# Designs tried in a protein design run: designed miniproteins, single chains, continued (4). Part 14

Each design is a single chain, and the fold is of that chain. pLDDT is the mean over its residues in the fold that is shown.

## One batch from the design tools (miniprotein)

Design m12455
Fold by ESMFold2-Fast:
Structure m12455 (fold): chain A 74 residues (1-74)
Amino acid sequence: LEEKARRVVEIAAEIAAKEGLEASEEELEEQARALAELAKEAAKSPEAVKKILEAASEFPELLEPVKELLELAK
């Protein structure tokens, strides 16, 4: 779960880096842990899963990783 959350965070960081934003390795690890916990809670609600996937669909490179993260969080 945390490994999959880390992948999502890394892809998001790559998108942000193209806009001139950068994050440290420590910041990415903290974000990955927070995302893993959020995914566990969200996976319990079909409505939350739907909203998250709709938001992720605006960034095609994030959609599949986010979908896989939510499936693992079940």
Scores: mean pLDDT 73

Design m12456
Fold by ESMFold2-Fast:
Structure m12456 (fold): chain A 86 residues (1-86)
Amino acid sequence: MSMEEEERRREEEEVERSRRIIIQLYRDDRGWDDAQVQAWLADPAVRARLEERARVIAYTARKLREIGREIDEEIKKRQEELKKKL
């Protein structure tokens, strides 16, 4: 399996998780049952917008996790440097 295929699969899995989260939030916020969710998703424009939003959310969540890890690493390095200056 190529690296590009594996990366695409992981990205699609992240998009799918984000899509499910958006659908669940709409269900909870609007009090929709399964029939109402299915009717909403039957609209191609809704599906296109949901796909777009899911990709943006997946990308943003990934970037926020990366930034958080970088901040944590910088804090750890700073703490180690402070210990050496004692």
Scores: mean pLDDT 78

Design m12457
Fold by ESMFold2-Fast:
Structure m12457 (fold): chain A 82 residues (1-82)
Amino acid sequence: MDEEFDRLVKEINSGIEKLEKLVKELEARGDTESARFYKLAIERIKKLVEKAVSERNLDLLKEIQTAVKNLIANAEKDLAAS
């Protein structure tokens, strides 16, 4: 349980870092609206991670991981369309 929990937190944090880099690329291309959307999503995800960690909620971490993966995929599509 603890090993899976720690691994999920690490994977989520890595995904957030990737998403933050994609946001900078969107800003560099002038896609300020998409960048703003993902910045707000990142802020909300960080708060959810803190909640999941404080509550030891593994199911919430799994949902957050899925949400982060989906946000990365959407940001990559927005970059390809820009």
Scores: mean pLDDT 85

Design m12458
Fold by ESMFold2-Fast:
Structure m12458 (fold): chain A 90 residues (1-90)
Amino acid sequence: MTKLEQEAKERIEGLKAAVERVREDPADRDGLAELKRQAYEVEVMIIQLQIVEMNSKDPVIKQEAQESINEMLRAQDEVAALLREVRALE
């Protein structure tokens, strides 16, 4: 496992924890701020992984980067759905 793949996994786990916190208390402003911070860090990592995928000539590195990107994009979709639900409660 590459260091970048490990960092991507850690970002996804952090984002999932932040999602769970907001689901438990949607009125917690600190929880919502943490979710937004984690979502931004995931967005930055996706850009970094896209650069690695585009510039790498190694098919294994390209495949691992693409798999991490796909997992992170799925996590972003979950965050977007949750933020729509939280906004509907206003």
Scores: mean pLDDT 80

Design m12459
Fold by ESMFold2-Fast:
Structure m12459 (fold): chain A 67 residues (1-67)
Amino acid sequence: GAAQEAGIARAIESARRAAEQIKRHLGEEPEIRVEQRGGTTVITVRSSSFEGVLTVHPDGSIESLTR
């Protein structure tokens, strides 16, 4: 639905911003992965020193986890 699509767009933009910060401040090349798992979309940003995961639920809510 529109709420989930908006949530996914926001999460992807957040992931892209994180990737640019990793490049600028750490000099690392981050990977962005987008996976659909049933009713959720999982967006992962990973580099050698950073891992961030954004989970977008069907209602458009975003859950974030950084390691």
Scores: mean pLDDT 82

Design m12460
Fold by ESMFold2-Fast:
Structure m12460 (fold): chain A 98 residues (1-98)
Amino acid sequence: MEAIERLKKEVIEKIEADKSLTEEEKAIAKALVEVQAEELRERGAPPEEVERAKEKVYEDAIETAKNKEEALELLKKEEVENPNIAKRKKRVLEALEK
């Protein structure tokens, strides 16, 4: 299993097991993990970087899911002129609007 697929599996399993999250928050957090995994894949992040990112990806996904409305407002206000960054913003917005 590649490092990115391992990160996705382990973080998603941790989210599913987290009793502090609602079903909606779990769905949003899992979608955010997918976005972060694709970013790591697109950057060609080495396995060591992917492994170090695992806890941060989990923490960021949960924090964002619990603060969905604030995160949505902040992202919608952010004007992005770079097409690659705009694609990332679109993926995150779609994840939050679940």
Scores: mean pLDDT 75

Design m12461
Fold by ESMFold2-Fast:
Structure m12461 (fold): chain A 95 residues (1-95)
Amino acid sequence: SMAKGRELLEGLKNGTGGISFTTEEGETYSVSATADGVYTLEYKSADGTSIKITYDEKTKTKTIETGGPLSAEEKEEIAELKAAPFEEISKMFKS
């Protein structure tokens, strides 16, 4: 789930590096953080759905890229994430 990806991203705050894992269901989660304050969370399903979220603290920019078929629940989560102001997202990484 997207919530699992966010949990992993929180684990990387104040650190640098990346981790990736694949669930038994064939879902792949990738999380990375750089010393420059760029955070990337990527999700891929076995069905070819992809969601990539990039946060850049220097520019205060969030970028959301999607591909493949999206469920109604995934579309709602993405819409909420697009609507959230950058400052609320940044607070997740610093709190």
Scores: mean pLDDT 67

Design m12462
Fold by ESMFold2-Fast:
Structure m12462 (fold): chain A 63 residues (1-63)
Amino acid sequence: SDETRRRLARALEVLGVRLPADMFRRLVAGELPVSELAAFAERRTGLSRRELLAIADAAAREQ
């Protein structure tokens, strides 16, 4: 979903992980599948999708 995509992007931002230019372009265009973003995030961080979403939710609560 669009919300899940935003939460995953937020988790990567919090962790200081930059998206490759192609993935970033597709994210902005709304063309990046959640499954592809999740797979990238999991490979890049070693964290599960569940852990990444928890990080995003914690960051939102700190604001």
Scores: mean pLDDT 84

Design m12463
Fold by ESMFold2-Fast:
Structure m12463 (fold): chain A 99 residues (1-99)
Amino acid sequence: GEAVKQSLIELLDEMAEEARRAAERYLKDGDLKGAQDALKKADVLDQLRDAVSKAPPTKKAIFDAAYDVLTKATGDPVLAKKTAKYLIKEAEERAKQKA
């Protein structure tokens, strides 16, 4: 429902901010590859957030939106499906704790 969608958006925003902070740390340490990987992760999380935000608040629509973004980002449909399922389960558990 709407609560799960909102919890997923919050989770994705938190993860993207964490990835951006990790990139800053990598840059300060001179680890350019670590910084690049962290920024790419933040970009994918921002794309996930945008797609989920535009999706209807149904489990299927949210899953389909996340799966599409992750499949394009990873090139691995199996990994994309597993990742989308775990993110939605995390969001469902967060929504239950707030209810």
Scores: mean pLDDT 89

Design m12464
Fold by ESMFold2-Fast:
Structure m12464 (fold): chain A 81 residues (1-81)
Amino acid sequence: MEEAIEAAREIAEAETLEEAVEKAARASERFPDDLGAQTAAGVALLAAGAGKAAGLSDEEALELARKAAEEALKALEEGKL
């Protein structure tokens, strides 16, 4: 769970869409057996991808990815994930 919490926090603190996507992809690669880390990375990547597909700016897509990561972080800290 430490790896999942760290991954979610790093994604939530990303300053650019590129950084958020890179951190999420790296977490998914490094922690393939950690369901919390996979979930945090997956929801952030899905949110970013869906935002871009909907025609949102990189800044708006970043906010969606950060929100998804923040929600995953809260769920991990509360033991709900």
Scores: mean pLDDT 81

Design m12465
Fold by ESMFold2-Fast:
Structure m12465 (fold): chain A 99 residues (1-99)
Amino acid sequence: MAEELLSIDDPEVRRKKLQEIINESQEKADEVFDALVDIVKNSPSLYERSRALQLLVDMAILDPRYRERVEKLLLDMIEKNDPLAGAALGALVYLRKYS
């Protein structure tokens, strides 16, 4: 499921697929969210981590229930100087403006 979302290049198609997942089942949405968090924290691919981060931000925008968890993840990445700290800061600013 998460790998399918990462393979979608078109941002609009990805958001539509995320919205479908969220609308179908909270359990399935939570599984996808947890998988994306794992990719952001643990993937050896910086590219995969960056895409998973973008998808998590999209999930927080589509479903406010994920917002606090995404903001906490972004803040943690910034505080520990993750290689994606700059991307995390940009995502945090964007998420806060959208809210």
Scores: mean pLDDT 82

Design m12466
Fold by ESMFold2-Fast:
Structure m12466 (fold): chain A 79 residues (1-79)
Amino acid sequence: SELDVIREEVGEEVAEMVKKLVEAAEKAIEEGDKLGAEIEIGMLKLVAGVLKVAGKERAAEAILKLAEKLEEKLKEKFP
């Protein structure tokens, strides 16, 4: 899973942070909070960008895949 890749490369603390951001985005999408979902997805992309600059490319790619899945769900709810 993407969380296992993140945990292996950058550790449990970052994996838990990413998990919470994903769960917050999922909840915002479910509740119809488009702005809240966009903020949480934006935070995931920011974390991925920082990790990529730090040379943690596997973790960054895993986070971007999670963000992409959330963006698809958001687009389906708010076309």
Scores: mean pLDDT 88

Design m12467
Fold by ESMFold2-Fast:
Structure m12467 (fold): chain A 59 residues (1-59)
Amino acid sequence: SQIEELEKQLAELEAQLQALSFERSAETDRKKVQELQAQMQELAKQMEALRKKIEELKA
């Protein structure tokens, strides 16, 4: 179903966000930390959009 496809996409983004979070936790370069934080923020926004779409389809 469309919901299953979106849930798969969400899981993939969650895995990417977790990987970036681990990388950020190990990073000591301030510039690289800021770049990682920016990437995580962008992924978080994409995940929120997907969650909202899934919720709308379940309604």
Scores: mean pLDDT 85

Design m12468
Fold by ESMFold2-Fast:
Structure m12468 (fold): chain A 89 residues (1-89)
Amino acid sequence: MEMAEEGARLVAEGALEASDKGEISAEQAAGLALMGVGAEFNASFLKDGETAIKDAEDTKKAAEELLTGESLKKALEGAEKIKEAAKKV
């Protein structure tokens, strides 16, 4: 639970940092952050581990496409935390 929530927070932080640096738009950052929140919601609230794992992997792919450097590292750490939480559901 706390791990999936922390994962979604890290994804959002990475996305917002990239937007603040002008690497992506605010809309792209919001979209990526919402993907992390959706994956966390499926893991933590709906207890749908299979969907949450897929959503976390999709979030990871989106982060790899949109982000670089430290922002990417943070978003990937977040997505992995959501995925590990989802595996326990």
Scores: mean pLDDT 84

Design m12469
Fold by ESMFold2-Fast:
Structure m12469 (fold): chain A 92 residues (1-92)
Amino acid sequence: GMEELLERAEEALREAVELLRQVGEDPRAVARAIGAVIAAMGAVFEAELAIRLAEEGKISEEEARERVERALEAAERAVEAAREALAESRAA
């Protein structure tokens, strides 16, 4: 359900925060890790807001799901980009 999307967003946030803790002084890796945290926080917020609006009948469950999936896809892409940047910084 929508709760599974919220759990995925919370997991993306945990992964983004962990990546940020692992980055050194490479400005590219730092920027990607910060970007991942911002995107994941946005996905968590969107999931919580969309669930509430759907429960209140202000938007459809379909619209709520589409909004959360879009934000989650952006967050998951940002986390992957942060992982790649961290790996590159460690190889240099």
Scores: mean pLDDT 86

Design m12470
Fold by ESMFold2-Fast:
Structure m12470 (fold): chain A 70 residues (1-70)
Amino acid sequence: MVATREQIQKAGVRLSLELSDEEREKLSKAVKEIMKLGEKVTLEQIREIVSKYLSEEVTERFLEILKELS
């Protein structure tokens, strides 16, 4: 499964509503790194990048939101 830039942006906005200000800043950094990979990114690549910045629980929640947007 692959996610588009639009799906990643929408998922990021939805997840940000559940996060602290500090976690939102980390999510913004993760999303910027994901966007550098191109127009379509695999969920495995997204998990690898997000897990460098955020907890396992938050990373899995982001992936769930991305699956809902597909």
Scores: mean pLDDT 84

Design m12471
Fold by ESMFold2-Fast:
Structure m12471 (fold): chain A 64 residues (1-64)
Amino acid sequence: SSAELRALGERVRAGDPEVLARLREESRAAARGIGEVLGLDEEEIERLAEALYDIELDVHLRIR
């Protein structure tokens, strides 16, 4: 829901280490799944994971 996304965004803005760690793990899991389908190597999967994490942070920081 929009309220849940807003609350999550507030915790991201506060630098909550538990939320940031969770988003990083979710990004790694997504990158591994995509990498398996596309045949990416380990370095490419790691770069994709960082890109997805940055995108998730940006989206959450923009939600008001």
Scores: mean pLDDT 80

Design m12472
Fold by ESMFold2-Fast:
Structure m12472 (fold): chain A 80 residues (1-80)
Amino acid sequence: SARRQQLIQQIQQRVDQINARLDADTAQRVRTSMQRRIAQADVQQLQQILAQLDLVIAAMNGQTTNAQVAQAARFMSSLV
């Protein structure tokens, strides 16, 4: 439970960073979708979600390859 709670906190921090750069309607859709995914996720799935959110943040900062930008965009599209 402690590991799961730590991962949820890290995911929430990443979601807040991403949402700060999005319009209010898109941010609300992302928040709602992430709440559903987190509620059903095991520890391994939470680690995968955290990795995908880190990729999205890196892509937003221009710190990724074109293939990684496409991967980040697909992940974000799944939340909207």
Scores: mean pLDDT 87

Design m12473
Fold by ESMFold2-Fast:
Structure m12473 (fold): chain A 93 residues (1-93)
Amino acid sequence: SVMDKVNELISQASEANEKGDYDKAVKLLQQAKDLMVAHLKAQGKDESAASVQAGYDSAIQSVKNGSSTRQVAINYTSSSLRSIGDELDRKYM
């Protein structure tokens, strides 16, 4: 599924960040963002796509700027995606 691929990319980004490979972490987060945004837009969920894009862009910026919250930002992105998924399931049940 798209979510499985997105979660795999976020996990790989976290691993790259822990190893100090910030360029790789940024690239993996960009790939996860593009997949999730495209998936939501294909479903007509443009507002959700914009929200997800903003969340990923914030995480990418934290990694790029050498923020002490880099790992927290990556973890928050993963948690936010789960929360968005749960809200969509509840709203369209």
Scores: mean pLDDT 74

Design m12474
Fold by ESMFold2-Fast:
Structure m12474 (fold): chain A 100 residues (1-100)
Amino acid sequence: DEEDKKILESMKKAIEAEFTDPEVRERLIEGVEALIKAGKRLRDLRNQGKPEEEIQKELELVSKLRDALVRMGQAARAGDREAFDKAYEEMKKIIEELEK
């Protein structure tokens, strides 16, 4: 929806203003896009009347995705490439689970 697009545009601008490394920018933007997509999926699951247990599992994955994205941002600000790459790999695994 329009609100999700505005959030994405705002987050992209913030990332581009803070980070100059193209790969750091791309990976952080990938995480933001995945988080927005997961939020839409959660709303769809609730609207479809899925069991609360199924919704709770999805919420746990979204929470882990948010935590990984926060760690990536922190590592990038610290210039810690190893921590950034580790958090990015964790984020990718969570995205794969969310897209199943």
Scores: mean pLDDT 84

Design m12475
Fold by ESMFold2-Fast:
Structure m12475 (fold): chain A 64 residues (1-64)
Amino acid sequence: GAVEEQALANGTLLVTGLAKAAEEETGLPATGTAELVGDNIVMTLRVGDKVSTLVAPAADVAAA
């Protein structure tokens, strides 16, 4: 639905923005991806060889 679509869009913007900031700070390659898992947005941030996962309710991410 609209909330899930907005949450994926907002989550993708957030995690890709974090990846860009991490590249600028570290000089390492960084990527960000977002996916909907149940009622949560799972955002995966990779910086060089380090992988971090951020999880937030889709409703909260859609409101951001």
Scores: mean pLDDT 84

Design m12476
Fold by ESMFold2-Fast:
Structure m12476 (fold): chain A 90 residues (1-90)
Amino acid sequence: VKEEILKKLKEAGKYIKEGKFDEAKEKLKEALELVKKNKEELQKDKEFQKEVLKLLKEIQDLLAESDASKEVLEELRKLLEEIYELLFGE
């Protein structure tokens, strides 16, 4: 599951770089659902959390440099925030 989540986050970043925001949204939603299903186990793995944090920051930087509409930026940033909150929040 960890490798699948990392793969989906990397694919989301690639799609954002290519301007394929609908595909990026799908990959972020898929990653979010895997994190939700495996939250307890994933919260125990500090190395996995570090890798996810790095990828979330890379995706945020790509979004900031993108030509995405405000609506698309808000949708994708919300998905990133939800993934962050599940792994690093309360």
Scores: mean pLDDT 83

Design m12477
Fold by ESMFold2-Fast:
Structure m12477 (fold): chain A 76 residues (1-76)
Amino acid sequence: SADELKEYIIAQLDKLAAAARAAGQSDLAALLEEKKAQVEKSEDISEIIRLHEEALAAYLEASGVSLEEALDWLEG
């Protein structure tokens, strides 16, 4: 459901923001928290997916890791 997708993405964004803070990347952490707040107030599945994609892209650019490596970190 849209609510389950939303909860999943919020949890992922929390994990990414925590990782950014631990790495000392305060600007990235702030961006991820902003994307999380936008997801929390959105009821549009397409917007929620886009916000998640934008957040992941920003994290990958800042971390210098590949998408494959990032997905491995997020899933286990």
Scores: mean pLDDT 79

Design m12478
Fold by ESMFold2-Fast:
Structure m12478 (fold): chain A 68 residues (1-68)
Amino acid sequence: SLSDELREEIARVRAEAARLSGPLAEEAIRLADQAEKHLDAGLQGDSAALVEAFRLLGEARRLVEEAR
């Protein structure tokens, strides 16, 4: 499902960030953690939280690419 794919992607980005060091990697982990919290709220019926989860995941992924 989309929620399973999104949760897997959040976990993947978080794991990649954890293998890097520095402020961009730390921020990426923070954003990935926030994305997971918003995903959980979105799955409980808050559609705005689901949109925010996608946005935060995109930002975390961008920071991981910059930290590489």
Scores: mean pLDDT 85

Design m12479
Fold by ESMFold2-Fast:
Parts: sequence; C-alpha cells; structure tokens
Structure m12479 (fold): chain A 82 residues (1-82)
Amino acid sequence: SLLSDIDAILAVPPSERADAIDSFLRAKNLNPTAEDVDSLTEAVVQAELAGADPKAVLLSAYNELDIKRGVEALVAAVKKVT
C-alpha cells in the first residue's frame, strides 16, 4: 500500500532516502526528475528538523506531485485538440 511504501522509505538511513524516494516514484509511474527527488528528500529532512511528522509531509508531497503530473497531462491533451 502507499502508506507501507512511505514507511519503508522512512525506515532507510538518511543517506539512502533519495534513492528510496526515486525508486518509489518510478514504481508509481510518476517519471521523477532529479528535481522531484531532491524536493521530496528535502521536504522530509526539513520536517525532521522542524519536529513535524515526516510521514505526513512525504505523503502530502507525493500527492502534490501526483496531482501535478495529472494536470500536466490534461493541459498537454487540451493543447493538442483545442
């Protein structure tokens, strides 16, 4: 499940989290850029430093990227047929 995937990412050492996030996003067919991976990795780091819930932050950032990819696909489709 999505929540189990996020738990697995947060269970890896910080030095391995960028690779874990990249693998996770590819498994979800989001075709992440290096910037996408860096942004999600940094969001988790900032959450941990701020005493926030890194799981909630990673889930939120993932959902924002998923929505962004969906919007980009719709905009591209509209531009081709409009």
Scores: mean pLDDT 81

Design m12480
Fold by ESMFold2-Fast:
Structure m12480 (fold): chain A 79 residues (1-79)
Amino acid sequence: SEEEALHKIAETLYLLASGEISEEEAVERLKDLKEAVEKTIEKLENGDEEVIQFLTDATGLPPERILELLKRLLELLEK
């Protein structure tokens, strides 16, 4: 579901930002969620307040850093 995908994205970003997983492990976690990552980026860029609030609360990161990390992971998912 979209909700389950967003939770997995949030958890993956938290683990990556905290140094608990590598960038390679983050990509492996999200390999089947490329479309969900793309949709999350679009929602963040469009100022979706619910998605911004959820991801900032889950990760402790500012929206700009979340967007940067998601765009980096998306580049790796496209290889």
Scores: mean pLDDT 87

Design m12481
Fold by ESMFold2-Fast:
Structure m12481 (fold): chain A 72 residues (1-72)
Amino acid sequence: ATVALAEAFAHEAAKILRDQGNTEAADRVEKALADGNVAEAVQIAVGTILREGSEEDQKRVLDLLEALAAAT
C-alpha cells in the first residue's frame, strides 16, 4: 500500500472511534498522523477498535485492513 492509503485508513478508523464516543483514541490517532507517524496511527486505531469496538466496527476495520493489504 502507498502512504496515502495508510493515511486514509487511519483517518477512517479515527472517524469510527469518534462515532463510538472514544474521542481519546481518535485524538491519539490524529496526533500520530499529524506527527507523520502513520504506522503508529494505524496500530492505535486497529488495536483500540478490535479491543473495544462493536462486532460491526471490528468487521469494518478488518475489511479495511484486507483492502489495504490487497492494494499492496
Scores: mean pLDDT 76

Design m12482
Fold by ESMFold2-Fast:
Structure m12482 (fold): chain A 94 residues (1-94)
Amino acid sequence: MYRDLVLKRAEELAKELGIKTLEEAEKLFRELFDSEDERAYKVALVLMAYEAKGEKTNLSPEERERAERLASKLIERELLEEIKKKQEELAAAA
């Protein structure tokens, strides 16, 4: 399922970035706010995954909008891969 895939990917990315807490994710996101480094997309997805698990982020409205935008771009790649996988599963079951 898309949500489970996204949450699992966010956990993998958190480990890749060395993020253990929500506060560490927020700090890294702020450090990368003006740079648009690839890590900004990854930490944005990690932040959105924390919110999906019921954690409240301490982001400003501008920071939150940027995090949602960057996370959405990264999620689009995972969604496209999941759609492709589901098409292959349907073809194999036919």
Scores: mean pLDDT 74

Design m12483
Fold by ESMFold2-Fast:
Structure m12483 (fold): chain A 72 residues (1-72)
Amino acid sequence: AEEEAKELLREKILESASKAVEGIGYAAKAVSSEDKEESEKYRELAGEYNRESRRIDEEGRREARELLERAE
C-alpha cells in the first residue's frame, strides 16, 4: 500500500519534471525569437507545459494520499 503510493508519486514526479523541461525549452524559444507573434506562441506553449506539469504533480500527490487512506 505505502509502496504503491511511493511508486505512483515517483512516476508522477518524473512525468511532471518531463513536462517542466519541455516548458523551459519553449520559454527559451520565446525569449530568443525575433518575431513577436512566434514569441507569443512559444510563451503560450511554455505556459501550457508548466500548467500540465503542475497538474500532474498535484494529481499524483492526491492519488498517493488516497492510496494511503484506503490502505488504513
Scores: mean pLDDT 80

Design m12484
Fold by ESMFold2-Fast:
Structure m12484 (fold): chain A 74 residues (1-74)
Amino acid sequence: MLTREQLERFRRDFLAASEYLLANPDPELEAAFVAHVEGLLAAMREHTPPELRPLVEELERLFEEFRARLEARR
């Protein structure tokens, strides 16, 4: 099962990577990153204990905000 430490580490890594991609447009890296994060979030939904579910929900919201910002540039 996923730990709080793993979820918090992913959140930090996600924020850093998303900020980089928004500042440095790269359609191939953007597509690869979106696919990778979608896969990780699916795994998180299956393997996260109930008490940590709000952290996964926050990550899902941050990811949707990131996707919206990518689409707004196009």
Scores: mean pLDDT 83

Design m12485
Fold by ESMFold2-Fast:
Structure m12485 (fold): chain A 63 residues (1-63)
Amino acid sequence: SEEEKAKEKLRELAKTLSPEAAQAVLDMLDAPNAAEAQAIFDSLSEENRQQVLEAVAEVAKEL
């Protein structure tokens, strides 16, 4: 329930991000483990990483 709500909020916030950051959020949510998700994050530019971090932090603060 909480995980599902977090994913829903992240997908909603992704719509306000750049296309690259939005796709990264979706790919990270579908990653089979945390290490794969981290690799996706680390492959992003600094600006796109900042957008992903902001989206994740917003959702995490409300849980």
Scores: mean pLDDT 79

Design m12486
Fold by ESMFold2-Fast:
Parts: sequence; C-alpha cells; structure tokens
Structure m12486 (fold): chain A 99 residues (1-99)
Amino acid sequence: SEALERIREILKRLDENPNPKPEEIEEIREEMRELSREHGVEILEFEFDSSKPLEEIFEEVEKKLEPLHEEKNMVYQTVLVYEENGKTVIVVAALKAPP
C-alpha cells in the first residue's frame, strides 16, 4: 500500500500541474526509479511516433499489458504521458495485485 500511496501522490502533483517541464518529468522518473528499488515496482516505458493518435497509443499499450497481467498478476497505473524527440512516451507503474 505504501507504493500505491506514493504513486497517488505523484498523480496528485500531475493533476495540479498537467503540463510538467522536462525537469519535473525527470524528477518524477527518479521517484519512480526509487519506488522500483525500494518496493519492487516494475517501471515500463513505451515509445510511439508522436503523429500516432493518443487513443491508438493507449489501445496498443493495453494490448501489450494484457499478457503481462495474465502471466504475472500485475495491476498497471499510467503515470506519465509526454512527447520527446518526435515520440510519445508512456510510463507505466506495475505492482502485484493485493491478495
């Protein structure tokens, strides 16, 4: 639950600042790396061409995550969606489902 609470705090900050600067994105990425080290959260990054519509990108991410959910019993939370170097980057936190 502590890992989920920290992810919720990150999401709350993003709700308050929905257009974060590159420095703020990197700070959040560092916090996610700490969650991975301390709590075993898996961090998954997906890159797509920035010309691809967000709805199609989210469908592709869901298709990629579906087998991992079935195989590993993981719950996924999208944390970051941003554009960099002509690519749309999606960062997802994966946690084991609670018992």
Scores: mean pLDDT 78

Design m12487
Fold by ESMFold2-Fast:
Structure m12487 (fold): chain A 69 residues (1-69)
Amino acid sequence: SAAFEARRAEGRRHAEELRENAESERSKILREIGEKLRKIGDGIDKGLEVYRKTGSREEMEKAMREGAA
C-alpha cells in the first residue's frame, strides 16, 4: 500500500529528527552542568582565598556561598 509506505517513510524521518534533537539536548545539558560546576569551583576558590587571608572557616564558608551564587 502506497499509504503504508508513505507512513513508514515519514515515521523514519521523524525518528531521525528526534534522535538529532536528543543529541542536541544532550550537548545543552552537559554544557549547563559544566557551567554549574565552574560556578561551584569559583565559589570554592573565592572561599579558599578568604581562608588564606583570615584563617576563619566561617568567613570561608560565607565567601563560598556568595561566590557560587
Scores: mean pLDDT 84

Design m12488
Fold by ESMFold2-Fast:
Structure m12488 (fold): chain A 63 residues (1-63)
Amino acid sequence: GGGPAADIAAGAAGLREVGADAIEEGGKASVPLLQQRQPELSEEEARRSALGGARAASGLGLA
């Protein structure tokens, strides 16, 4: 038997919000490496690619 699922869902939402900030910081750090591999990428495109990849990985249910 477990507690109310709503409490667990609220906690997960909070962790997702904190994770989004961490992903954004990681994306900023990864931009120069992505631009070195693909110099045609703008900073915005490199950042979007890094964030998209990180979100896809987290979306795969890394539990």
Scores: mean pLDDT 62

Design m12489
Fold by ESMFold2-Fast:
Structure m12489 (fold): chain A 100 residues (1-100)
Amino acid sequence: SAELEALKEEIFTLVRILIQETKELTQDPELEAELDALLAELRALYRDPSATVEQLRAVVERILALARRALTDPRVLAGVDALGALLEEKFAQAEALERA
């Protein structure tokens, strides 16, 4: 589905931006390595036509959890929570399209 592929691309783009901003704000090499490994895993799933939306969701939830643990600014954390809610909405739409 073209709509499913577009949603997957939107999710991937949003998560990539979150990772970049988290790396820039924290400047922690160990966290950067963990986020880069998760981004590589997410990219592999995004490129795999046999990967499920649920597998993508699981990796994204791990990225969000890492960002929430690493970030300390309440305003930044509120932004991560808002992004998390937006991603949950996009995943619900993607799961509906995957089952169609």
Scores: mean pLDDT 88

